# Designs tried in a protein design run: designed miniproteins, single chains, continued (3). Part 82

Each design is a single chain, and the fold is of that chain. pLDDT is the mean over its residues in the fold that is shown.

## One batch from the design tools (miniprotein)

Design m11017
Fold by ESMFold2-Fast:
Structure m11017 (fold): chain A 80 residues (1-80)
Amino acid sequence: SKLLTIKVRTEDGRVLTLVVPEDISVEELKQLIGERLGIDPSLLVLVYKGVPLLTDEALRAAQLKDGSVIDLHLKPEYYN
C-alpha cells in the first residue's frame, strides 16, 4: 500500500508528523492521534481546508495527499 506523510496541527501550536497508509480511515487516524496526545479519539475533530473529515471516511475520499496539513480541534465535551 502507498504511504502518506501528513501533518496535524493542534490548537496549542504543536505539529505532529504521521506516516499512514493512504487507505487509512478517519477513525483509525483519530485513534493514532488520540494515543499520541492522550486524548479520547471520540473528542477529536479533524479539519482539512476548512472542511471536517467524517469519521466513516477513508482519507483518500477527503483528497488528502503526501504533505497535507490537517487542523485538529477538540469537541466541547473535552472541557467538561
Scores: mean pLDDT 80

Design m11018
Fold by ESMFold2-Fast:
Structure m11018 (fold): chain A 60 residues (1-60)
Amino acid sequence: GKMDEIKKLLKEIEKELVREVILNGVVLSPEQARERIIEELKKHFPELSDEEIREIIDNS
């Protein structure tokens, strides 16, 4: 379902952020990482509000 797709994408975004940190040596703050996840999820699910995305992240 839609929630399963969102959670799969969330996991892929998290993997990509970890990969970026390892390759570039740049550590994102928790706030910066959260904003990157919100932006990327919103590209694929533009119908989701920032608040709904934050709730999904917080409950995952």
Scores: mean pLDDT 77

Design m11019
Fold by ESMFold2-Fast:
Structure m11019 (fold): chain A 99 residues (1-99)
Amino acid sequence: MEEELKKLAEELKKKNVTDPSSPDPRDRFNYTTRVVAVAIRAVGALFMATKEQVEQALEDARIALYLEKDDPQTVALLERMIAELEKALKEGIKEDPLA
């Protein structure tokens, strides 16, 4: 699962055709949203992310999914990211508060 999440993070970064310098605010928003969601989840695979960061990543990923719905491959990656983030929130980021 962690290996798959790392690959998902790399795939989203590589498929980022959105230019942050784009005059279209949707393109800039999509870029930031995808990168933030990917970064937080990738960190979560190695280290514990905070509940707030996971919640923000989930919201950002859902917005990116809505904006990118015309790209089926990006949609599939974002749907997987959303599922993993939702699972992390429901099951807890760590099984124990100390761990």
Scores: mean pLDDT 58

Design m11020
Fold by ESMFold2-Fast:
Structure m11020 (fold): chain A 93 residues (1-93)
Amino acid sequence: SAMEEERQKKMEAEIKEAYEKGDYEKAIELFKKALAEGLKPTAEMYEYAAEAYYKLGKYEEALKILEEMANDPSIPGTKKHIELEKKIKEKLA
């Protein structure tokens, strides 16, 4: 719905802003809040949350977020997802 799409855009923008300011914990908290409120995440929301975990050294949590993204059939695979997954797996090796 249009209302759902507006909520997604607002939350995506807030998560992006927190990430770009280096507030990785806030980006993750906003992502978790979106999930708790039943909001369907966008590809970008998953990617920012996974990158935020990666920046905090939480590699297993970052990988879990990307796995959740991959398990959503309505979200297309992205080049950023593939590149981030490789970086995370290199840290876990």
Scores: mean pLDDT 86

Design m11021
Fold by ESMFold2-Fast:
Structure m11021 (fold): chain A 50 residues (1-50)
Amino acid sequence: MSREELTREALEAFGRMIEAAAAGDDEAAEEYGNRGVELARQAGIGEVTA
């Protein structure tokens, strides 16, 4: 995946995390959150915190 694709997928994963948290699905929220962080790291976003 390109950096642009990774960035887009990370944002979509974080959006899904918020939706799952709002629905009370803490497990799904954690999975989407972890997915978003993983994709953002691969895109080079947040490397200063890695």
Scores: mean pLDDT 76

Design m11022
Fold by ESMFold2-Fast:
Structure m11022 (fold): chain A 66 residues (1-66)
Amino acid sequence: SSIPPELLREHLDTAAEAVAVATEIVVLKKYAEESEENKKKIEELEEKLRELQERVERLEAEIRAS
């Protein structure tokens, strides 16, 4: 059986977004000034990263079941 191309594309796109968000968090923590606005932005990005990582895991499970 072949893996659907749409599923592979969604997995790659979601994984790429997760890497981008993780990179933004690192940049903010390392280079941004310590402010409440930046702390809030980091928290929001960490929540988004968690959701993206959960989606990647679900997509990987679907790919393995294909």
Scores: mean pLDDT 86

Design m11023
Fold by ESMFold2-Fast:
Structure m11023 (fold): chain A 63 residues (1-63)
Amino acid sequence: MSDEELAKKAEELIEEAKRAAEEGDVKTAMQLLSEAGKLINEIKDEEVKKKLQEKLEEVWREM
């Protein structure tokens, strides 16, 4: 999987996690963030990785 594909899929999962958290479904939000985190860990571009990690952390803090 390319960094571009990993980043796109991770962003989609983070967006779904945000919606789940807003709806009060913390369990689903945590599961989606966990999946996004695994994809982010596979990204080789450190700048892209850091930006996605910051987005994930933001959603985590809103729960």
Scores: mean pLDDT 82

Design m11025
Fold by ESMFold2-Fast:
Structure m11025 (fold): chain A 74 residues (1-74)
Amino acid sequence: SAEEEEIEKLYEEVKKLIEEEIAKGKSALEVGRIALEKVLEAVKKMREKGFPEEKIEEFARKVQELLDEAFAAM
């Protein structure tokens, strides 16, 4: 669906942001703060568009998994 395509795009944007901030030499704490701001922006956008809560929750969970994996690799 168009909603799933937009969620996937937002997920890839967050993933790229995390990778770029780590590549800049930022700490896990700084990366976490930046990622949180981006996630809150994405969630707000999804809610404004009327996306199902279940899909928003799945998006947030997938981003948390990304952060856990990235921090374990730091």
Scores: mean pLDDT 84

Design m11026
Fold by ESMFold2-Fast:
Structure m11026 (fold): chain A 74 residues (1-74)
Amino acid sequence: SMEEVDREVEGFAIGMKAAVKYVPDTLPAREQMRIIGAAAAFGADLLRTLPWDEAVKKAEEYAKKMAEEAVKRS
């Protein structure tokens, strides 16, 4: 159970780092937080079934897509 918790925390970190990399500081704070939260949750989910390197790649793709869509709506 501790290993499961540790992996989930690592997944959250992967997602958050991806969001920070792609989310511009010019977006409203609420949109920044929404993308960070969504990417964190996605990162945690990815590590349940994927190795680290694939989880990082997919989390970055997801965060980039969310950031691009948010900018288009701005």
Scores: mean pLDDT 83

Design m11027
Fold by ESMFold2-Fast:
Structure m11027 (fold): chain A 73 residues (1-73)
Amino acid sequence: AEEAIREARELAEAALPALKARVLEEYPELSEEEAERLAREGAERLVAMAEKIAETDPEKAVELARALAEEAR
């Protein structure tokens, strides 16, 4: 269970640069710092959801994190 949660966090962190780039693309008026903040807040919420899912189904938590990383690509 702990390993699945850790993997989900690592995947979310790996997605941060792509999330930041997408935020800047969708909201070009934002500063790079604001885009990074929004991307991090989004990733934190996703990790929190993955942690809840991991308590019941750790494999689903990893799958969710991977799906989000793919969406951000």
Scores: mean pLDDT 69

Design m11028
Fold by ESMFold2-Fast:
Structure m11028 (fold): chain A 64 residues (1-64)
Amino acid sequence: AELLREAREALRAGDRERARELLEEALKQTSDPEVRRILESALAVLDTSPAATLAGLEEALALL
């Protein structure tokens, strides 16, 4: 949960590289298949739609 909250704040601040690093680290620590799928989707759209990545982060946080 902490890594996802930090990733959300980094993304809101416009720091996409930090958000990517935090999301990748969260994926390494996540064993829940549903949360993992959401985080993988969020990472895939980070460079094209930061808004969609933010929505994915909020969804993952709601499941944790």
Scores: mean pLDDT 80

Design m11029
Fold by ESMFold2-Fast:
Structure m11029 (fold): chain A 109 residues (1-109)
Amino acid sequence: MEALEALRRSAETGERVALTLVTSRFDAEQLAELAELYARAAASGVALALTPLDDPEAVELAEEVAKELAEEGLAAAVGVGGPHAIARLGKEALKERAIEGGREVAAER
């Protein structure tokens, strides 16, 4: 994977690399490797932006990547753009659904 190789090179050399990934084709293994390499590369000044397409599958994959990056504390800290924004929106949607049964009823009072 060309993007992962660029991140690895950045982590090894400290060279700043800016990448934009516009793809809906990620699997769990690729996401895990991306998160790990991004963690090392981000410390050396790498910015990774994932721009989701208007394809629902691409949005879902971008949310999953953003979730993994956020668990490493990177998406919010380094301002990666699209994946960070999508992760935030996903969390807001989950919060809204969680409060809809009990806490939302209490909040209406």
Scores: mean pLDDT 47

Design m11030
Fold by ESMFold2-Fast:
Structure m11030 (fold): chain A 79 residues (1-79)
Amino acid sequence: MSLDQLIRAAVDIVVRHGGEISPKQLVDELRRRGVVSDELAELLERELNRIMEQKGKKTLSGLEAVEAVERAYRRLQER
């Protein structure tokens, strides 16, 4: 699985939800598409919840979803 594939999937999901989506909805849909492992899904949910808490938001924009995906993917690749 590539980061680019994961980013494209996340953006497609956000657009399908009218440009905003909850962390749980995004993670659940990525899992259904088979583009995230359970470990990556858990890391992604943590990054999404952190962004939501920092910004005081209820839903994620496409940009915030991309940021969370990149951070979660990097976290999984850390040594």
Scores: mean pLDDT 79

Design m11031
Fold by ESMFold2-Fast:
Structure m11031 (fold): chain A 68 residues (1-68)
Amino acid sequence: ALPALADDASRAEVRATLRALANTLLDQGLPEETVARILQHGADLLAAGASNAEVAAAIEARAREALA
């Protein structure tokens, strides 16, 4: 069990989720280049200091767009 978490811990969890999402999207047949761009977008937002909720929402939007 984890105590109250700092932003860096939440970001680590978001990064793990992004990796799991990338594997799922690759398994669904999305091009590697498209999946890499979605991951890079998430990484760029994390590096810019975006919240974990903002990063998650942005990645979900990009994944939905890529699957359309």
Scores: mean pLDDT 68

Design m11032
Fold by ESMFold2-Fast:
Structure m11032 (fold): chain A 80 residues (1-80)
Amino acid sequence: AEDYFKEGLLLMQLEKYEEAIEYFEKAIEEDPNYSSAYYFLGLALDKLGKKEEAIKYYEKALEIDPNFVPAKEKLEELKK
């Protein structure tokens, strides 16, 4: 899971958001409780303009880890 997650982060830096999503989905398949992978999958979707889908993944990250401050901040920003 962590190796797929790290590859996804690299793809995010390269602005390859669709490819990053594929790797974050693979990380989630190996570890369904990987809160950070849900957060970054949401962030990649947000970068592609898919705000409603991004919100769902930020909410999932908070469901898994209620103390995940970055996901909470993104939800407060997008639910204005």
Scores: mean pLDDT 82

Design m11033
Fold by ESMFold2-Fast:
Order: structure tokens, then sequence, then C-alpha cells
Structure m11033 (fold): chain A 125 residues (1-125)
């Protein structure tokens, strides 16, 4: 198992996001983008978006989720997180649009979270 494999880099990036070390998360996600195929690049873009989202860098988060969705438009989690980023920017109409996409494509707990977020944002309009 090579430390610089795309899958290992994605797994490390996700672990660093969960620990709150966004600088290392970004470093490993960028490495995964360099090493990965299109599917792994899409996964790395979602991790990069999540790192920026948790760091409060909403414009950067949006950029990376949009790149992820260009490669994997059925990624309900990326649509959910794109909605969260726009909500955090106060762009409620866009947040509603993307939460609806996450509901359409998602299931189980992800759909429930998107529905809860949609209801909360609609109350702010």
Amino acid sequence: LEENSAKLAIDLAQAYVNKGDYEKAIEYAERAIELGNDKQKAEAYTVLGRAYLKAGKYDEAIKWYEKALELDPDNARAWLNLGIAYEKKGEFDKAIEYYKKAIELGSGPLREQAEKNLKKVEEKK
C-alpha cells in the first residue's frame, strides 16, 4: 500500500477534515486530484469542498463542489453541501434549488438532512 495512492490520499484528506486540520485535508485532497482517475478526482473535489466549507471559505467550497458535480452530477452529498455553502452566504434561493436536487437524488439520512435544511431556509425567505 503506497502512501501517495489516490484512494489513500482521499481517505487521509477525509480523516483530516474530521479532525479539523483543514490545511492537511486540502494538501491530501490536492494530491488525490494529481494521482486519481475521474471518479477519484470527483471524490477528492468533494473532500476539498468540505474542507473549505468547514473552514468558512464558502466561495472556495462552491468552486470545488461545482467541479465535483461536473464529473459526477448524481452526487447527492455534493448538491447538499453546495446548498449549505449558499445558505451560509445568505443566498437562500440558490440554497433551496440545490437542497431540492439533493432530495431528488438522495436517500435515507442524506435526504432527511436536505429536507430539514430546505424547511429551515424556506422559513428565512
Scores: mean pLDDT 86

Design m11034
Fold by ESMFold2-Fast:
Structure m11034 (fold): chain A 71 residues (1-71)
Amino acid sequence: MELARRAGELVVEYARAVAAGDEERAAALAAELAALEPQVIAAAEASSPEEQRAMLELLAAAQREAAAILA
């Protein structure tokens, strides 16, 4: 869950940086997300189906918040 929560936080921060026109911050956050992605996938594969569902719901909520920020 911690890696999924961090990825969700970064997705929201990335959306805020893009909305603010902060290209340097957006690029840095995108790089951090790219570095976390294989770790989140590995954690999900090692998790129970219930934990995988919780991780997906958390990431989906972050994506919805990010979409709202960029709207």
Scores: mean pLDDT 82

Design m11035
Fold by ESMFold2-Fast:
Structure m11035 (fold): chain A 74 residues (1-74)
Amino acid sequence: SMEETIEGAVFAVRQLARQLGIPEELTERIIEAIRNNDLEELDRIIEELRASGDPRLREMADFLEEIKAMLEAT
C-alpha cells in the first residue's frame, strides 16, 4: 500500500541520515515531503542537496531519487 511504502521510505531515510550525520531539521523536512507524498517538494530538496557540494548531501540526494521513483510506482 502507499502508506506502507511511505513508512518504509521514512525508516530508510532516518537510517541513512543517521549514518551520514544529516542535521535533524533537514531530515524532518525530507520526511515531511515523503509523508505528504509531495513529489514537487522532494524534487526541490534533491536539487538543493545536489547543489550543496557536500558529498554526504549528494549521497542523500541519490537515495531520495530512488525513494521518489518508488513513490511514483505505487
Scores: mean pLDDT 86

Design m11036
Fold by ESMFold2-Fast:
Structure m11036 (fold): chain A 66 residues (1-66)
Amino acid sequence: SLLETHSITQVLATLLREGREEEAIRVLREALERDPNAPPKSDEEVRQAVADFRATLVAMGLLPAA
């Protein structure tokens, strides 16, 4: 749901701001595994999704570029 998506987005943003990237990857993987409509994702696909989200946060000024 949209509310669930917003909840996971906030958790991922917090973990990435704290430098907890591996935990962000784990949280996203667990959320996708709980979604019956989501296709299975490889480790590389989940890592790429977290990297893309981090890039979006940087572009929005919510995370430093370094």
Scores: mean pLDDT 77

Design m11037
Fold by ESMFold2-Fast:
Structure m11037 (fold): chain A 96 residues (1-96)
Amino acid sequence: ASDEEISDGVAMIALAVGKLLASKGKYEEAAEMYERAIELAKDPRLKALALTNLGEALAKLGKLEEALEKYREALELDPDNEEARAGLAEVEEKLA
């Protein structure tokens, strides 16, 4: 495996741990795992997925402006990401 493949593999583990934490309502700890996944991800789609999950966690924490920025970053990397688009719309509605 290349260094990029190993980095993406560790990013996927961080993403999975983040999702488990979020499922338990531990959104601050989930956000930390998603930030680690973003740092490690070399695949733009994996990075977009981690950014989308971070946006969701930040929105749950009431950090709406930060969530908005993460959804925008996700859509820059993956414009067809339906979850990021839906999250962006929800946060924009809450900020209006």
Scores: mean pLDDT 89

Design m11039
Fold by ESMFold2-Fast:
Structure m11039 (fold): chain A 62 residues (1-62)
Amino acid sequence: SHMQQYQQLLDEAVRRIRELVEQGRSLEEAIREVRRELAPQVGGGRAMEIADRAGREVEEEL
């Protein structure tokens, strides 16, 4: 379903942002990178939505 695909992409984005932050990138830089990586797959608007939400989840863990 579309909701299952969204959740999978969100979980992948959270993992990717965590990896980038652990490698020494800022949260803002990690969010921008993940948005750029997702845009070819889901479009710019959806990529921004997913990356921003994933970034908020990672920020709560920091």
Scores: mean pLDDT 83

Design m11040
Fold by ESMFold2-Fast:
Structure m11040 (fold): chain A 70 residues (1-70)
Amino acid sequence: AMDEALDEVARATLDLINTVLGILDVKRKVERGEISPEEGEKRLAELKTQRDAAVARGNEADARLQSLIA
């Protein structure tokens, strides 16, 4: 139903927000010397993969919403 697609958009949006905040946190920790640049690069790569997955989920949910409205 439309509500299920809206819930999926909301969840994908939250995952995207959390991933972006995670990227900012990692960058701050590298800047402060709390983690090594090498460790920061590894964490950023993982977070970017998670971000891309959240974007893909959001696009899929948006396509479902468009199908329900059309």
Scores: mean pLDDT 81

Design m11041
Fold by ESMFold2-Fast:
Structure m11041 (fold): chain A 59 residues (1-59)
Amino acid sequence: SLEEARDLLARILREKGVTPEEAQEISLAFLNQDKEKLRELLKKIGVSDEEIERILAAF
C-alpha cells in the first residue's frame, strides 16, 4: 500500500541521514507519484535498485 511505502521510505531516509532539503524533495516526488524523479533521487542517496522498485511497486 502507499502507507507501507511511505513508512518504508521514511525509515530509509532516516537510515541514510539525508538533509532536510533532500528529504523535502524526495517527499514531494513521492506525493506527486513522480516515479521517475523518485527513482533518480533515491539512486543519488545510495538506495538499492531492489529497494527503489519495492517502494515504486506500491504506486
Scores: mean pLDDT 82

Design m11042
Fold by ESMFold2-Fast:
Structure m11042 (fold): chain A 87 residues (1-87)
Amino acid sequence: MSWEELAEEAAKAFEAGDYKKAAELFDKALELDPSHAAILLVNRGLAYFKAGDYKKAAEAFEEALALEPDSELAKANLEKAKAALAA
């Protein structure tokens, strides 16, 4: 199975509201092709955030920022995850 197929299945799971399955599928896509890590990490973080796993969401967004430090999308989502952890 290609990383693209796993990412597509993850997106479908996310749209269906199965956020835990989406996060797991994005994780598998990352294992197959780390060269697309930045976008996959952001999507994994969003899936964990929707699943209520704010700690894993924050960790994924922090990893995405380590790869792309100027990503405003990753920064904004990391702040949301940190706020949810503090609440």
Scores: mean pLDDT 81

Design m11043
Fold by ESMFold2-Fast:
Structure m11043 (fold): chain A 98 residues (1-98)
Amino acid sequence: MDEKIKELAKKLVEKGITITPEQLERAEMAFLTLPEPLVDAIVRGSGLTREQAEEIVREALKAAGYDPSLADLPAIEVPLRVRDVVFGVMREIVKLNE
């Protein structure tokens, strides 16, 4: 799992996705408080485009062996393990962006 998260983060950075530590913190805070879908919570917190957030969430779910439709559930209804995978990818992107 951890290796798949690192490989996915590298591919997303190569596509031009950048996340700062401040954007990550805002995304995590938004995720804890919003009944919105996981993608929408990330867009609102981080300021990433919807397409970038969708790519992160759906590809992270696929890599973890989860149904990509979980991205459409309200963030509060998303299992904690799914949330941890998505934020794991975002944290690795932050490390790669330095």
Scores: mean pLDDT 73

Design m11044
Fold by ESMFold2-Fast:
Structure m11044 (fold): chain A 89 residues (1-89)
Amino acid sequence: MEAKELLERAAELAEEAARIAREAGDEETARLAELAARLAREAAEEEDPLMREILASMAIMALTEASKTAPEEAKELLEKARELIGEAI
């Protein structure tokens, strides 16, 4: 997959994880996952390779924090999103 496709797919998984977390009553995990999705989408549209790497790294940090307290179903999606971002950079 192209880097842009990996980052967009990671954003989709993070958005799904946010939905699951919110349905479970975990608003903080949902917000972190939504932040990660936004950062991944910004990285996907970024033309500067250095800025893309910075945005992608920030997304990984947000996903890592979200994963610490996430419900099991959301955690699996957050971990997969991290893997896809790692493949993109």
Scores: mean pLDDT 87

Design m11045
Fold by ESMFold2-Fast:
Structure m11045 (fold): chain A 67 residues (1-67)
Amino acid sequence: MPTDAEIAEAFIDIAIGILKIDYERGVITKEQYEAGVKRLEELRKEAPNLSLEEFNQRIVDILREVE
């Protein structure tokens, strides 16, 4: 079974993929997409030091900032 950190990194990859699809569909601007990806990459660096609850809150905050 993957570790919590590995699961967190997988969720970040999925979130980046969602942002890319939203950008391709014109749902978000290029600036929103780039800002979201940057924040998710910063979260990836922090993920091993975060609880799953803290990680989930960070993902929600990042996605809200992109909207």
Scores: mean pLDDT 77

Design m11046
Fold by ESMFold2-Fast:
Structure m11046 (fold): chain A 65 residues (1-65)
Amino acid sequence: MEKVVVVYGSDEEKAKKLAEELAKKHNAKGILLPGASREEAEKVAEELRKKGANVYLVDVELVEA
């Protein structure tokens, strides 16, 4: 089962860095949705889950430090 980390939010640079770090730490595929809302990110996650992927959603605005 493929592991996918989907990072979304308005801060594109922070989202890119976070997706790269999490993908490397968890041996997963990173997907960036810069500027996407939570609802838009959830739609992408649902499509990936339908294909059998384990999807982890990360809101860049909720990640501090």
Scores: mean pLDDT 76

Design m11047
Fold by ESMFold2-Fast:
Parts: structure tokens; C-alpha cells; sequence
Structure m11047 (fold): chain A 109 residues (1-109)
């Protein structure tokens, strides 16, 4: 984690936004795996902030934000991010993500 945080900050300082977004996304995934969902949200939000020009990363970050909010019991926020991920996935023809996100939306009640 410490190495990924260092790499993310170094990419930020260099203005390598795409690289920074990838490292922040990886940090979000690692904190999610550790069940530290609030930290996962923070890093996925940074991945979205820096990954504006990477639609594939944005779909995954939006979907994973939805998953993290769902784990935190914030169902309204989870639904919002799943809907944003679904809309972007449909626009880009990412059929696997359309299927995955649709299943998660069906689970929210």
C-alpha cells in the first residue's frame, strides 16, 4: 500500500494524470479487499478525478464506488454510482459491465 501511495503521489506531481488514476484505482481495490470501504471510496473518487480521459477506468471506478457504498449501507449512493456506470458502459458497448452493473442494481431494494 505504501509503495502504491508513493507512486500515485509521484504521478500527480509529474502531471501524469492517467498513471495517477491507475494507482489510485489500485489503492481503492486494495482497501476494498481489506474491508476498509471508506478508504476505498476516497481512492476510487481520486481515480475518477484524474481518470477523466480514460472511459474504461471510469466505468470500473464508478462500479467499484457503487460496491463500496453498498458495503457501507449507503444504498442511495450505491444506486447512483451503479446507474452512472451502467450509462457509461452502455455508451461504450461494454456488454460485460452492462451485465454486472444490472445484476447489482437488481439486488438493491
Amino acid sequence: LEELEKKAKEAEKKGDWEEAAVYYFQLGKKYFEEEKYEKAVEYYEKALEYGKDDPGLRIEALFNLGLAYYKLGKLEEAEKYYQEALELAKKLGNLKMVEEVTKKLEEIK
Scores: mean pLDDT 87

Design m11048
Fold by ESMFold2-Fast:
Structure m11048 (fold): chain A 63 residues (1-63)
Amino acid sequence: GSLGAGMENGKLVFGGRSGDRIAIGSGDTVDSAIDAAEKAAKAAGPRGEASLPKGKELVKKLL
């Protein structure tokens, strides 16, 4: 999958993609944006989870 970060509506946005599945989170900090993206990925099920590396520290190392 692909990882990316940017700004949208004054918030930091972080997301991942695997195939046609996307997990996106936003927040005021890198940590909160990653947490939101992980929650979105889990809500999307196993395919959504595959769009993001597991664990906040691993995600930070890959950015």
Scores: mean pLDDT 59

Design m11049
Fold by ESMFold2-Fast:
Structure m11049 (fold): chain A 93 residues (1-93)
Amino acid sequence: VKELLEKAIKYLEEAKKASKSPIAQRYFDGAIEAVEEALKNLDDKEKALKYLRMALAQVGIAKEVARKAGDETAVSLAEKAIEYLQQALEKIE
């Protein structure tokens, strides 16, 4: 799980860099913070799941804002982050 979340953070950081939208960048920052909180709370299943669901919501919004801005690279990187977050969620559940 930890390795999946660390990969998700890496892809979220790259998606933020690729994004030209300040709004998308804010939501990518929110997603990164939520994943970092999940990492700190991996021993608390309920808290880890709460933060992972928050991260998925934040990256979902960032992805759609980036898509509307035409940032195809940011969208692709966000989709990779979502895949790793979903895999981590399934392993914790």
Scores: mean pLDDT 86

Design m11050
Fold by ESMFold2-Fast:
Structure m11050 (fold): chain A 60 residues (1-60)
Amino acid sequence: SMEELRKKMQEKLDRLVKLSKELYQKEKAGNITDEEREKLVKEMLELTKEISELRAKALA
């Protein structure tokens, strides 16, 4: 269902936005460790991959 794909995509997009804002704020404040930065970036990349997979399914 396109509605199910849209809902899953939106949930992942919302999380990606939250993580992006967290990364930006912590980088700007200088309150981020290399380990924390890598963890946030890894999770954002995983979400981006999942969104791309959902997009591919919607286009098929």
Scores: mean pLDDT 85

Design m11051
Fold by ESMFold2-Fast:
Structure m11051 (fold): chain A 80 residues (1-80)
Amino acid sequence: SMAEIVEELQRLLDQLTPEQREKLGRALMDAIRQGYYSAARNALKKALEEARKNGLTPEQFVELFLKYLDEEIKKEREKR
């Protein structure tokens, strides 16, 4: 459910260092500001699914999210 996804995300965010949280937040904010809302949403979903399957560390989650965000933004940009 959506509630379970939100709870899982909150649990992961609580384990991030302040620097990791800022890095993730900045990337999300930049994507949203540029209108890449769908890319940000898709990247979050993909990273959370991988965290569920593989038990990612907070560091691995941040790096994977940033990788997926970059990939999703590129896909959306190529369609414009």
Scores: mean pLDDT 78

Design m11052
Fold by ESMFold2-Fast:
Structure m11052 (fold): chain A 64 residues (1-64)
Amino acid sequence: SSMQQQIDQLRQQHDQLVQQLGDKLRQQTAKAGTADAAVLDPETQQLLKQAGDTQQQIQDLEAK
């Protein structure tokens, strides 16, 4: 169904966002020296929001 295709695409997008977020967090931790001293840059914050938004969209589609 078209709904299943939309869910599959959103899951793929979410996986890509999580991978990009992981890469960004690793780069920021390396640059800052410690995780406790690391301040999330605007790009990392935006990726977090996009990952959350994508997860919400998946949940909304699965609930219908």
Scores: mean pLDDT 73

Design m11053
Fold by ESMFold2-Fast:
Structure m11053 (fold): chain A 60 residues (1-60)
Amino acid sequence: MSEEERQRLLREYEERMRELERRYQEALAAGDEERVRELQEEGLRLARARQERLTGEPVE
């Protein structure tokens, strides 16, 4: 596996997670429970994928 490719993949996960976190905070401030739930699910999914790439272990 290429170190460059691995770094790029991890950075992409981080960037997407940051975007979701920002929207999550905005939704919380607005009291938009539907959006909060949707963003929370997306965030958890991305976090699991990133952890698997970093450690090679699946998240429970």
Scores: mean pLDDT 74

